# Designs tried in a protein design run: designed miniproteins, single chains, continued (5). Part 66

Each design is a single chain, and the fold is of that chain. pLDDT is the mean over its residues in the fold that is shown.

## One batch from the design tools (miniprotein)

Design m18278
Fold by ESMFold2-Fast:
Structure m18278 (fold): chain A 100 residues (1-100)
Amino acid sequence: SKEDLERAIRGEEGLIEALETFSREERLVLAQIYAGELRENLSSYPEELRPLAEEALRLAEDFVRAVRAGAPESEIERLARELVRTLRRLREAMEKLLAE
């Protein structure tokens, strides 16, 4: 639904801001929440968005795993950047659907 897409866009924007601005602990918590909500709702996504949503989920889970495992800072920041890029692409795709 339109309301579900608008809620998903807000979640993406929140995680993007957290990954770029907030503390490590806040980034971890918000990535976990995002990944959990996306996994629960993935089957409800429009088919055209699903591959990009699956990529965002994979990257969010990889980021959470890397942080918890104490991976090198360079690896954690690389995953954060890849996740941000994918979230921006997903947000843009969702915004396009809402505009139609």
Scores: mean pLDDT 86

Design m18279
Fold by ESMFold2-Fast:
Structure m18279 (fold): chain A 124 residues (1-124)
Amino acid sequence: SLREKAVEHFRKAAEASKDEVTRVALSIAAHLVKTKAPGQQIVLAAGEAISRALMNGETEAAKHALDGAIYAVEWLREEGQISEEVAREAIELLRKGKELADSDPKEALKLAEEAFRILDDALK
């Protein structure tokens, strides 16, 4: 399922991280998706973890976490928590962020932050 893929990718991100705080944040994101926590909580936890990984230069952890976020967004759309239009826009930004994570981590961070802003606004 999309939810199981999201959990797997956040766990891979945590395993790839060498920073204890980032590992804990990614593990929290995985746990919230696994337990079907409210979308708002998942989005806040995933956004914090991804921003921290990108800011710390942990590009492999960030890329796994961005994949986890993409699957989580698709699952939130499937559950009716966000519209197809919101999911599409957020996923495009997250995919672009993943593409830029190694070459331009500052731009990757901006794209990820915009995606999580859109998701946060939709889950109010």
Scores: mean pLDDT 91

Design m18280
Fold by ESMFold2-Fast:
Structure m18280 (fold): chain A 75 residues (1-75)
Amino acid sequence: STDDAQQQVNQLIQQRIGIQTQSDDLARTSYDTGNQSDRDQTQRLEQQSRGINVQIQDIRSQNPSVQIPDIVIPS
């Protein structure tokens, strides 16, 4: 599967979007609380996002026909 690889990439992109949303929410919340726990969680979310990007690259390197969907990234 190329279709299986495309599905995996699509799912990873959805996970990355979820992580970004959680990170944005946490940044708003941590401004209010100012605590170390919120900063630690932000760092973990950044690490998870990097891990997802590596997985996407690995899948695409093995499946060159897999495309990143055109997500309208707000400029």
Scores: mean pLDDT 75

Design m18281
Fold by ESMFold2-Fast:
Structure m18281 (fold): chain A 67 residues (1-67)
Amino acid sequence: SVEELIAQGDAAEAAGNFREAGDHYEKAAELSKDPELQKELYRRAAQAYHRAGDLKRVLEIGKKLAE
């Protein structure tokens, strides 16, 4: 579920696993039917990827947010 993916992302962030956190938030965003929640989750994914140093994934999320 979206809620389980958010919880897994939060747990990964708490553990310092920022790439994994970004992956969970991105998947939660993709499954969300609420446009506002989807945007929030994409922003969280981008923040996590940025903390992981994965600039390519940050740019990819930016493109999804611009759609």
Scores: mean pLDDT 85

Design m18282
Fold by ESMFold2-Fast:
Structure m18282 (fold): chain A 83 residues (1-83)
Amino acid sequence: TDELIEKAVEALKEGKLDEAFRYASEALRKNPDDPRALAIRDAVVAKYYYEKGNKEAAKSIFERALELDPDLPVAKELLEKIN
């Protein structure tokens, strides 16, 4: 499961949203309540909104992702850049 989470985080950092979503979904299939995988799904959605220029939606969703997984660096880093 950890390897899938690591791959999802790296894909998210690289802007590979489909790949990040796929890895997070596979992790959730094995552990449906994994907060790291749930946080990555939220981060993928937030990254999509950020890339489309909707910074308010992206910020709100990234804050939720960090509530689920405070150690998710990609969400924290992007949230700091939005502000």
Scores: mean pLDDT 78

Design m18283
Fold by ESMFold2-Fast:
Structure m18283 (fold): chain A 82 residues (1-82)
Amino acid sequence: SLEEELDSLSLEELEKLAEEHYEKGLKAFKEGKWEEAREHFEKAAKAYETLYKKTGDKKYREKAIEAEINAGLSLIKLHLKL
């Protein structure tokens, strides 16, 4: 699974991957591409959660929560057309 693959990555690779997906999520959200935004934010959240588990650094937990919130907002936009 993606989660198992994330566990095998270096901290630098994880941070780059998390940042890349978060930025792609923001771009997709701005463009009204709700499903694409949700998928990217979910991937960013998993990568940040993995970073938090490996480092204990609360900044990654904060980033994971932000990504999860944005994924949830994307899902609301997708299904409620708001």
Scores: mean pLDDT 87

Design m18284
Fold by ESMFold2-Fast:
Structure m18284 (fold): chain A 89 residues (1-89)
Amino acid sequence: SMEEIKERLLAELRARAEALGLSEELIERIEQAVTEALDIAAKDEQQGIAYLAAFMQELVAEGRLSEEQADQLGALFVHTYQELKSEAE
C-alpha cells in the first residue's frame, strides 16, 4: 500500500540522513518533501521524482547539503520506491 511505502521510505531515509550527520530540522524538511513527492508520484511517478530532485538541488544551492549527500538521498528514494512498488504488484 502507499501507506506502507511511505512508512518504509521515511524510515530508510531517516536512517541514511542520520548516518550522513544531518540535523533533525533538515531531516524533518526532507521527510516533508518526500511525503509530498510520494503524493505527486501517486498521480505521476516522473513528476514525483522530479519534485524531490528539485528540492534536493535547492538544498545544495543553499549549502545545506553536499552534491554527494543529495545524490545519495535521491537515489535511495528512487530505488526504494521502485522496489516497494514492485513488491506490491
Scores: mean pLDDT 82

Design m18285
Fold by ESMFold2-Fast:
Parts: C-alpha cells; sequence; structure tokens
Structure m18285 (fold): chain A 65 residues (1-65)
C-alpha cells in the first residue's frame, strides 16, 4: 500500500514538473486529474497513476483541457 501511495505521489510530481498537470482533486472513491496536454510522457505517467489508483481502491478520471 505504501508503495502505491508513493508511486501516485511521484507520478503526480513528475507530471507537475513537466507542466502537464493543471489540477488534481481527491475524493473518497476517486481521483480526478486535469491535464493541459496529452503527450507520450504524460500518457506514461497517467498509466502509472491508473495502476496506483486501482491498487488504492480509487477510480481514475482524466480530463484533457
Amino acid sequence: LGYYARLMDESLARLRAAGHLVDVEFADDRVTLRVGELTPESERELARIEEAAKALGLSLEVRVL
């Protein structure tokens, strides 16, 4: 569980550092991400976030602006 929480945090940090992450919102059962641009790099990080979210029992919603 700690591994997936760290994977989520690190992937979100990489998206933010790359300028791709606009916003993130956590709810009890889901995480919602707003992404400004969909690139191969952001898609790889989103895949890692999806894996972590599933392991943590959260549904993932991604919105491209």
Scores: mean pLDDT 78

Design m18286
Fold by ESMFold2-Fast:
Structure m18286 (fold): chain A 92 residues (1-92)
Amino acid sequence: VKAKAEEVIAELEAMRARTTDPLAQTTLDSAIATLREALKQDKEKMIFEAEIALGVLRIARGVLRLVGDDDAAAVLDRAIERLEELIEELKE
């Protein structure tokens, strides 16, 4: 379980390194920090923190699509997909 969360964090860090959009970078940095802190918590708190990070990523993706930054929005879409997969596995 912790290994899966660490894998997702590494994938988010790789996505952050490949984007040049400031909103995408800031949102991914926030999600990564939230997940790293969640790793110190119990499973229920980890799910809660991951769902908060997911909500923030979805809002940022919507903003990027609204302003026409489709490439940055696609990066966040992939991050959202990976985080949704993590939450599903944590819930079993």
Scores: mean pLDDT 82

Design m18287
Fold by ESMFold2-Fast:
Structure m18287 (fold): chain A 107 residues (1-107)
Amino acid sequence: SPAVNNIVNAINNIKTLYLNPSASDSSIKQAVNKLDDLLISNEKELDPFIMALKLKEVYNVDLKIPEQFQSLYKAYLNLPNDLQDYFKLKLYGKGKISKDLAKRLGV
C-alpha cells in the first residue's frame, strides 16, 4: 500500500532525526506533523492495524498483525521506547510524550 509505505518512511525519518544530535527541532516538528497528517488521512485503512496493535499491547492477545501492515509493525518495533509511546498515543490514545520529545517539539 502506498499509504503504509509513506507512513513507514515518515516513522523511519522521525527515528533518524530523533537519534541525530545535529538534527534541528524544526526538522523533527516537520517530520512529526507529516506523520500526523498521514495518520489522519489514512485512518480507515489503518483501523485493522490500530485494532490489532491495541489487542496485542493493551490486552496481551497473541495475534498476528495483518500481512499488509507487517512493514509498519516492524518500523514501530524498531523505534526507541519514547517514540513507541508517542506513536501509541497518536494511534489509540494509550501512550505518552516523553519530556525530551516534548521539548524538541516545543510543547
Scores: mean pLDDT 84

Design m18288
Fold by ESMFold2-Fast:
Structure m18288 (fold): chain A 96 residues (1-96)
Amino acid sequence: EIEKSIKELKEAAQKAATAARNGDRDAMLQALVEFIKASDKLAKLVKNPKTRQKIANLTVAGALRAIGAMLDGRYDDAAKVIEETAEKIIELAKKD
């Protein structure tokens, strides 16, 4: 069910954002893998192929931006990117 996948994505995003704010690169990367998997699972539940593609593109772009911010020592920016990416993905899935 889509609601359960949205909850899983929210939990994965919160875990990744918390690790990012703590400056824990290893924990953040592990949590980002969980976030990507949760996003892919949610994308497979949406009916519109264009919406699935948008979710995939947002997930990849968000993950890369978060990693870039973390490598720069911008821990709060990394967390915000993860949170904003999750929010946009959830909005797209709900509109499907």
Scores: mean pLDDT 88

Design m18289
Fold by ESMFold2-Fast:
Structure m18289 (fold): chain A 66 residues (1-66)
Amino acid sequence: MTIREALYQMSRESLKVMSPKLTLDASLSFARLLQADESIAKEAVLEAVRELRPEKVKEVEEFAKK
């Protein structure tokens, strides 16, 4: 399992109980702890949001901008 796959699965489960913003923040924190590129966390969260919470995609894209 790649880091991206792990963060994607974590994001799917997280979105059942947490807001998309908290899911993004948690995934970014895990990426930083693993010394992985933050873009991997952003991509994994956005993929999960598109599938489970499509109405929130634009909101999460705004939070992911740097």
Scores: mean pLDDT 81

Design m18290
Fold by ESMFold2-Fast:
Structure m18290 (fold): chain A 86 residues (1-86)
Amino acid sequence: MAEELAEQLRALLEGIKKKAEELAKKGDLDKAIELLEKAIKEIEETLKNLDNLPLSEETKEKLREVLEEALKEFKELLEEFKKKKA
C-alpha cells in the first residue's frame, strides 16, 4: 500500500519531467520553465503539509523520499532550461 502510493506519485512526477523535456526539445522553453516552476511549488507545498496528512508514518516517509528526489531533479532541470534561455 505505502509502496503503491509512492510508485503512483513517482510515475506522475516522471510524467511531468518528460513533458517538460519534450517542451524544451521543441523549443518551448518558456512553457517548460513554467511547468517545472509550478511542479516545484506544488512539491514544496506537499512536503510542508505531509506531516498533517492522515497517512501512516511509513507512507509519509516513502512519499517524502519520492518528493525530495523529484524536487532536486526538477530544480536542476529548471536551472538547465534557464541557462539555455539566457
Scores: mean pLDDT 83

Design m18291
Fold by ESMFold2-Fast:
Formats: structure tokens, C-alpha cells, sequence
Structure m18291 (fold): chain A 89 residues (1-89)
């Protein structure tokens, strides 16, 4: 049932929106709210709504993976800078 798949994907987007709210990312939460509104406007074309929601969730997953990689790199750089600082003391 396409309607059930759409509702499940909307629930996943709502979870991501709650995550952005916990991070105090108001722009991210607003962006996901707009995605949910676009999906609702596509109610007459459930195939397009399904494609939109799937694409947005895939984009969010890639963004999350990229953010985690950048955080790890940042931590490595900070550790290297601290070690260099200690060697200069």
C-alpha cells in the first residue's frame, strides 16, 4: 500500500525533525517541515510523494554520515594541535 509507505516515510522525517529540534537547529527543522508539506501537496500523486520522501531521507542519511566524518576529522586535528603545543612547551 503506497499510503502506508508514505506514512512510514513521513514518520522517519518527523524523527529527523525532532533530532534537529534537540540540536537547536531551527533551520533544519523548518526545512523538514517544508518537505512534509510538499509531500502533503502531492497527495493526489502518491508515487511522486513517495519518491520525494525517499530522496529526502537518502539525502539526510548522506548528510549525517558526512557530518560524522567531519566531526572525527576535526577531533583528530584538535588532538594533533594539542600534541604539537605540548612539544613546543
Amino acid sequence: MIEKEIEELKAEIEKEKERFEKLKDEEGAKYLEEVLKEAEELKSDPEKALELLKRKLEELEVARETAEELRRIGEEIQRELEERRRLLE
Scores: mean pLDDT 76

Design m18292
Fold by ESMFold2-Fast:
Structure m18292 (fold): chain A 85 residues (1-85)
Amino acid sequence: SSEEQQVLEQMDEIKKDLVELAERVKSRLDEEKQKQIDELLDYYLGRIDEVKAQLQAGQLSVEQAKSQLLLIQNNFYDGLLSIEG
């Protein structure tokens, strides 16, 4: 559907935004915290890829995919704040 295509395009934009935000936060932190942010980013990028695969396989509805993406974004932001202190 056109709505499914829009969500797939949004996933690529979200991934880019998470990477750009992670790099900005990392630039102000020590090496140990930079590593924690890299691990956090890799984890949530993988979660987005899983949601994409499940949506394309018909295992998730568009509304379920949107809900999962919102949860992923919120959890990523909370994780960044926790690492930053």
Scores: mean pLDDT 90

Design m18293
Fold by ESMFold2-Fast:
Structure m18293 (fold): chain A 95 residues (1-95)
Amino acid sequence: SPLDEMEAIVRETEEEVARLAQKAVDAKKKGDTETMIKYMREMQQVVDDAMDQLVKLAEEHNVPLDDFHRAIYRVRTTYDTALRAVSQNKPVPKV
């Protein structure tokens, strides 16, 4: 179903963002600012691609706005949490 595809996009994005954010945290702890920035940019690209996929899926299948907004909220919250973890040198929460 479109909702199952949306859930898969969100879950895959949550896992990939957590993976990239952890690599950014690890690079930052080692003082490797260049590698940290690389992973942060890759993380932003993953989020941007996920948002585009969610919009396309919602438009093609007339997904209810509430379900679409919840999916977008989950991706945004995941990204915000990852950015805070990198900024604070904290472990990235597991999905």
Scores: mean pLDDT 88

Design m18294
Fold by ESMFold2-Fast:
Structure m18294 (fold): chain A 56 residues (1-56)
Amino acid sequence: GGAEAVAAAGAAGRAGDYAAMAEHMRKGTSTPAWVERARAGDGSAGGAGAAAGGNA
């Protein structure tokens, strides 16, 4: 699941655990879109991603 991997990578990056984030990204190496999204988050995704979610 790409969404789960992105969420895990994002959470790890946000927490500052870049080693875990890198591991999740490596496991998704076959999915550039997933990797790109995780990179774009860079621990700051909370603003864009969280706001878009709206916690429905």
Scores: mean pLDDT 60

Design m18295
Fold by ESMFold2-Fast:
Structure m18295 (fold): chain A 111 residues (1-111)
Amino acid sequence: MKEFEEELREILEKAVEEAAEKNNVSEEDREKMLEIAEYLAKLAASEDEKEREELQKKITELLSSLSNEVREILGEAITLGLVKFIELNPEYREKVEEAGELFSKAVQAAN
């Protein structure tokens, strides 16, 4: 799972960096967005239920600290990154779609 986590993280971080730059997101919010991308990649790769629960809580807490505008920018970037990863790695579709659903639930919980 380490190669899966690293590749997913790189694609998500790139999508987040590009979206943050285009939308003039603050350095503080950009760092939080990148941390969320890292935790989401770990969540997708994790097979440990307790680790998954901890990562989901961390994602929700970080999302709660962001404005609605920044959350929308992040949500679009994450969706684009996840879709791109599935196109390049179709064997991981189910795991990536599950991670996307957990991210969507975390966004709803943060509102």
Scores: mean pLDDT 85

Design m18296
Fold by ESMFold2-Fast:
Structure m18296 (fold): chain A 83 residues (1-83)
Amino acid sequence: EFSVEELEEIEKEMEKILKIAEKELSEEDFKKVAELLKELKLAILENKKEEALKILEEIKKILEENKVYEALPYIDKIEELIK
């Protein structure tokens, strides 16, 4: 299971992604990323590691398709913390 410290770090990284997405993405893509981040949080809280990683890959794909490369280090950090 995830430690409190790991959960706090993941939440901070998710918050950074959300802020970047709000500024850089269209309304439609921002809504998709925001929804996926909510799903990611639920998967993490439910200790569904494999589902969490799949959701994270979906978020990464949207960011890459929109060339929002500045958010990718935060995705990578969350992936590291989940593994």
Scores: mean pLDDT 85

Design m18297
Fold by ESMFold2-Fast:
Structure m18297 (fold): chain A 73 residues (1-73)
Amino acid sequence: MEKELEELEREAIKSIEEALKAYEEGDYDKAEELIRRGPGFAGILAGISRAAGWSKEELVEEAKKILEKLKKA
């Protein structure tokens, strides 16, 4: 169970990192897709962004904050 959670967390971090890289490259549509299709935390973040009416830029900035927290564990 804990190894599966660690693996899902690792996949979530990877998806967020890929989304941030796409955003830095100017591919906002790909960044948004990666965040929304990502496992666990990325899906929650997408739901919150929809409810709050966040822009693509705001969604990516919140993803950066989540990624930073995950790296600190």
Scores: mean pLDDT 63

Design m18298
Fold by ESMFold2-Fast:
Structure m18298 (fold): chain A 69 residues (1-69)
Amino acid sequence: MEAKLEAIAERLRPTVEELLKQGKGAQEILDELEPTIEALAREEGVPVSAAKIAVGEKIAELQLELDAA
C-alpha cells in the first residue's frame, strides 16, 4: 500500500514543484490536482483519501526543499 501511495506522489512531483514555483499554496495545488489524484488512485486501486494525504505530504516536503517563497 505505502509503495503505491509513494508512487502516486512521485508521479505528481514535477507538477507540484512547478505549481509551488508559481507561488501556489498546498490547498490550491491539491484542488487543481484533485481529478488527477482521483484517477491515479483508481488506477493503483488505493483509496482516494489515502492518495490525497500522500500528495499533501509530498507538497509539504517539496515546499521545505524549495527554501521558502
Scores: mean pLDDT 80

Design m18299
Fold by ESMFold2-Fast:
Structure m18299 (fold): chain A 86 residues (1-86)
Amino acid sequence: ADLPSAEEIKRDIAGIAERMKQAVEEGNLVEAAKLSTAAGILITALSFVDPELAEKVKELFSKANEAIDAGNREEAIKYLEEMAKL
């Protein structure tokens, strides 16, 4: 298969979540949006190798993006920290 392992995708998602948290903390919403797009692509890839894990990650990702869109910085950081601990 041309897809990386579930462990590799999970690690990459965690790394993006850490960077996305930093962007939100700095108020760099353009960078946060770019990182959100990259995370979404990786979550889709994860769904082909580990659909149960992908669904759990997708819930955290959805909540983080909803908080960003609402301007709720503290809530966004909370969910991004949970994603980074994958």
Scores: mean pLDDT 85

Design m18300
Fold by ESMFold2-Fast:
Structure m18300 (fold): chain A 64 residues (1-64)
Amino acid sequence: KKKVLLVVDADAEKARALAEKLAKEYGYEPIALAGVSTEEAYAVARELLAAGYEVKVVNADKLL
């Protein structure tokens, strides 16, 4: 089933650009999340996993 990469950043444009870059390199569908908490991002990831997607989460804010 579809592979999904969730990228979280405070900046929506940065999250989108990073998600597109990494998803293309590793064959994932990009989802960019901006202005959400880590808990909210993981809630989205859990819903996608329950729907049968393979999910990876990258939190760009934690790389600071």
Scores: mean pLDDT 73

Design m18301
Fold by ESMFold2-Fast:
Structure m18301 (fold): chain A 87 residues (1-87)
Amino acid sequence: SADEGLKQVLRHIIGELRLKAEELKEKDPELAEKLFELSDQLTQLVNADDLAGAFALLEEESKTNPLVAQALAMLREIEADLRRRAA
C-alpha cells in the first residue's frame, strides 16, 4: 500500500538523520541533539501509524533545518507517486 511505502521511506529518512546527527556531534552538538530528538519522535509516530503527525513534525522542523526541508521535499514527491499508483 501507499502508506506501507511511505513508512519504509520514513524509516530510511530517520536512519539518515541519525547518521547525520552522529557526524555533527563534535562540530554542531546542538543541531546533533535536535536531529536525534526529531528521529526519536518520528520513529514513535511511524510505529503508531501516525503519518499525518510525522509530516506535521517534519514541516515544523523544515522551517529552521535545511536537511529536514530537503527530506520533506523528497518525501512529498514519493507520496505523490505512491498515491498516483494506488489510484
Scores: mean pLDDT 82

Design m18302
Fold by ESMFold2-Fast:
Structure m18302 (fold): chain A 81 residues (1-81)
Amino acid sequence: MKVLSREELDAKLESLLAFLGALRRIAESHGDAATVAAVDEAIALVREGLASEDLEEAQRLFREATRLLGEVLRRMRARAA
């Protein structure tokens, strides 16, 4: 498994946080409370990762947030058809 440097991981967490914020606004504008809740869960994981002094823990939180984002995007695509 590839271990990211702290600088690389923080950059990815910040980018993910910005993307999740945009996605939350879109879901909220559509009245999709379930997607808003899932995005809020992913945002909380990203914030924990940014606050963590443990690189391995921060990387684990990044992977979990990315997994939740994947689930959110799959659900949003299913609703768009």
Scores: mean pLDDT 81

Design m18303
Fold by ESMFold2-Fast:
Structure m18303 (fold): chain A 66 residues (1-66)
Amino acid sequence: GKKEELIELTKRAGDLLIKKLESEYPNAEEITYEIIDERTLRITIKINGKTYEKIVTLEEFEALVS
């Protein structure tokens, strides 16, 4: 259904964003994402023992990579 299509797009956006962040922060210990809903991700970056979190919507992701 349409909801499943949005979730799939959000997963693909998350995967692309992780690859982009890994290239920008090569010394990161861990970079991961969690799906909050069909269009929202929580990004977590661990660098030098510190944890940074950011909430990103599908629309915000499109603005960041476009």
Scores: mean pLDDT 77

Design m18304
Fold by ESMFold2-Fast:
Formats: sequence, structure tokens, C-alpha cells
Structure m18304 (fold): chain A 93 residues (1-93)
Amino acid sequence: MIEELKKAIEEAKKNGKLLHVYLLRKDATPEAREAFERLKKAKVKSKVKQIDIFLEMTDEEREEALKLIEEAQKEGIPVSFFDADSGLVQQQP
């Protein structure tokens, strides 16, 4: 899983592809999980100029994944991440 993310980042860097990472907590709401699974079925895992990767993980694994994504972005790799748990309601402070 984290290894799959590392490989996807390397592939995006080598081939100049866009990397889209979709994150879901293992203890996510049923609604968030349904939205995540629907999107996963709708997406092609590998496209000519885009890589889509779907990761279900614990909070600890998610923190590590977000750190790897941040490091990749700092190196100029075109990485975007989508968090299923935060996509349904924006909590304003």
C-alpha cells in the first residue's frame, strides 16, 4: 500500500504523468466509502498520461502517505490527492 504509492510516484516522475491519489480511512463512514468505491470503479487505474491510485489505510499510514505526497510535490512531481472523508462536508472553523 505505502509501497504502491512510492512506485506510483516514481512512475509519474519517470514518465511525466499526472498522479491522482485517493485516500480513505479504514474506519470511514459508509457514505464516504461508497463514494470512494464508486469513483474507483469509474476510473481507469492507469491512463496514457495519468495514474489513479486508490488507498484504504489507518490514520498512521495516511499520515505517512500524505508526507510522501508532500515530498513529491516539493520535487515538482504533479501529484494531487483526494480525501473521501473531507469531500462531503467542509467544516468551517
Scores: mean pLDDT 70

Design m18305
Fold by ESMFold2-Fast:
Structure m18305 (fold): chain A 90 residues (1-90)
Amino acid sequence: MKYLEEGKKAFYRGEYDKAIELFEQAIKELTGREKAEAYDLLGDVYFMKNEYEKAAEYFRKSAEIYEKLGDEKHARNARQKAIFAENKLK
């Protein structure tokens, strides 16, 4: 939880590179829903940096975990963000 919360604070402050490092560390420590949330947030950070390929990749990873958990709402939201990021590459 600590890395996830600190990553959110860094993201809120616009410290994108720090947020990425913290979310990557969170992903190594977390499983299930919390790992899906960390992937979703990592996608958000890459999207803000205009790195749309990486953003889409991480949104897809988040959606896969939420779908396995039966959380269709969060899975759908992550899939929509992935599609939106992919459309930026066209």
Scores: mean pLDDT 88

Design m18306
Fold by ESMFold2-Fast:
Structure m18306 (fold): chain A 81 residues (1-81)
Amino acid sequence: SFIEKINSLTSADSKTLGNLGIQLLLFAHADDKETAKILLKQILKLQKREDLIEEGLKIIDEAKDPEDLIGKINVFFAKNL
């Protein structure tokens, strides 16, 4: 899962990214795509993967519902991070 990927980092970075990942999950469940986009951008910036922001935002926009959104984000992180 994307949470397991976040937890593989250093303790300090893991805490920051873990908190952002939990917030992303909560706002995705709430169908708040705009806040999910903000959180995804922050995660990608911390991961030094700003090259993936455009692709990441596109998958959020294309998601049909919260379950699909969470699945797409998890696949995106597994493939690219």
Scores: mean pLDDT 76

Design m18307
Fold by ESMFold2-Fast:
Structure m18307 (fold): chain A 110 residues (1-110)
Amino acid sequence: VIEIDEEARAILKGEAPKELTVDSDKPFDIKGTLTAEKAEGPVNVDAVLELEDGRILARKQLTLNDGETRDVTFSGVKLPEGTYKVGFYGRTNSLSISEGALTTVTVKKS
């Protein structure tokens, strides 16, 4: 048996606020940062904002160079009243490691 240690093509690290409280009748913004590490040249990345149940709320495409950090803003997000766990992460179409962030969003009546 040959064990193939396949190294990840890039490491993507997402950071976002831990918690956010918003009014149910207003759209809100989520701001995060995305960093690429150990990338072999420019990497095309989908920055994704996703509910814990797998529903995608928003996505943005960007290009990251090795060691580059970029701010990512998702604007105009609307959710009904409730408490949600929202994941922020980067993904590629190639083999990569993605380390996401989780934001607890509390949507309340004002």
Scores: mean pLDDT 77

Design m18308
Fold by ESMFold2-Fast:
Structure m18308 (fold): chain A 89 residues (1-89)
Amino acid sequence: GDFTIAEFLKFARTQSLLPLLKALRHLDDETYEILGVSEDTPVLLKALVLMNKITLASKNRPDATVFDILKELGFSEELAKKIAEALRE
């Protein structure tokens, strides 16, 4: 099935950072700019910024896909797909 914001938020409530850390492996300098972070930003803070950006962009949209939210944030279709798959666990 589609990876929805509701499924992502359920996982985020467990305080597990592993999917966020996996997603960070797909980020590059252009995507760091989208998140408002730099290469030197601590990994935990990068993960929290990514989580916050997804959460704010998806406000009141629990049935939206994580992929669509990432595209709205400015990620390319290819990167949005890779990040959404990584965030799925």
Scores: mean pLDDT 75

Design m18309
Fold by ESMFold2-Fast:
Structure m18309 (fold): chain A 69 residues (1-69)
Amino acid sequence: MSAAEISGRVLNATMYEDDPFTRARIIGQVYRDYAEDLSAELALFRELAAQNADNPEKQAQFQTIIDTL
């Protein structure tokens, strides 16, 4: 999930949700969705790094991606 998407979803909740409890719940869900997406991407790139164990240059590229997530 991109920073722009996170900001957009949070802004939408603050602009259109008058109930503070519903607003808090929506914002909480945005952060949970982000954490789930991040976990899935981390798992994918770790698997790709393992598949390229014989190519240290590609392993380093995948590790750089993991480190920036």
Scores: mean pLDDT 75

Design m18310
Fold by ESMFold2-Fast:
Structure m18310 (fold): chain A 60 residues (1-60)
Amino acid sequence: HMENIKKAEEEAKKRLAEARTRYDKELEVSKSLGIDNRSEIAARYAADALLAVGKVIEAL
């Protein structure tokens, strides 16, 4: 059981790091293009973060 929790935590950390990298990159691209879609980018990041948290809860 503890092994499953650790695996879920590592997977969640990886997904959150990947989501954060995508978020930062999209935000920089939007700024360079003069496009204001920060709310949409933030919403996608929040959805990814909630999904990752859900995976950890499932492992509990």
Scores: mean pLDDT 76

Design m18311
Fold by ESMFold2-Fast:
Structure m18311 (fold): chain A 55 residues (1-55)
Amino acid sequence: STTEEMSKLLEQATKAALAGDNKKMMEYVNKYVQLLKEHFPQTLPPGSKLNVWKE
């Protein structure tokens, strides 16, 4: 399910951050936000700074 996938993405992002792998962290965060926008638009963050992390 989408909710389970999002939870796993957040967990992977946290693990990547703790390991110092910022690129993987950003990839997981971006995937999480994309799923959030598509399936849960009510929870969209007010900003759009997330585009900075597509690199």
Scores: mean pLDDT 71

Design m18312
Fold by ESMFold2-Fast:
Structure m18312 (fold): chain A 66 residues (1-66)
Amino acid sequence: VEEEIRKWMRENYDLPEDVLEERYQIAREIAEKLREIGRDFLEWALANTTDPAARAFLQRSLERER
């Protein structure tokens, strides 16, 4: 996942590697903060949605956060 994000950034931005790495680290910090609240949010969302496709997506997301 992390290497895939770095590869995507390299392919989509013509920026020096050091600048890309700095921006990647910022994005990673944001992602880690979102992950800290992500599980609680996903559990709340699963309890409060009745859409079958959304429920299936949320269940798979919770399984991946294991």
Scores: mean pLDDT 65

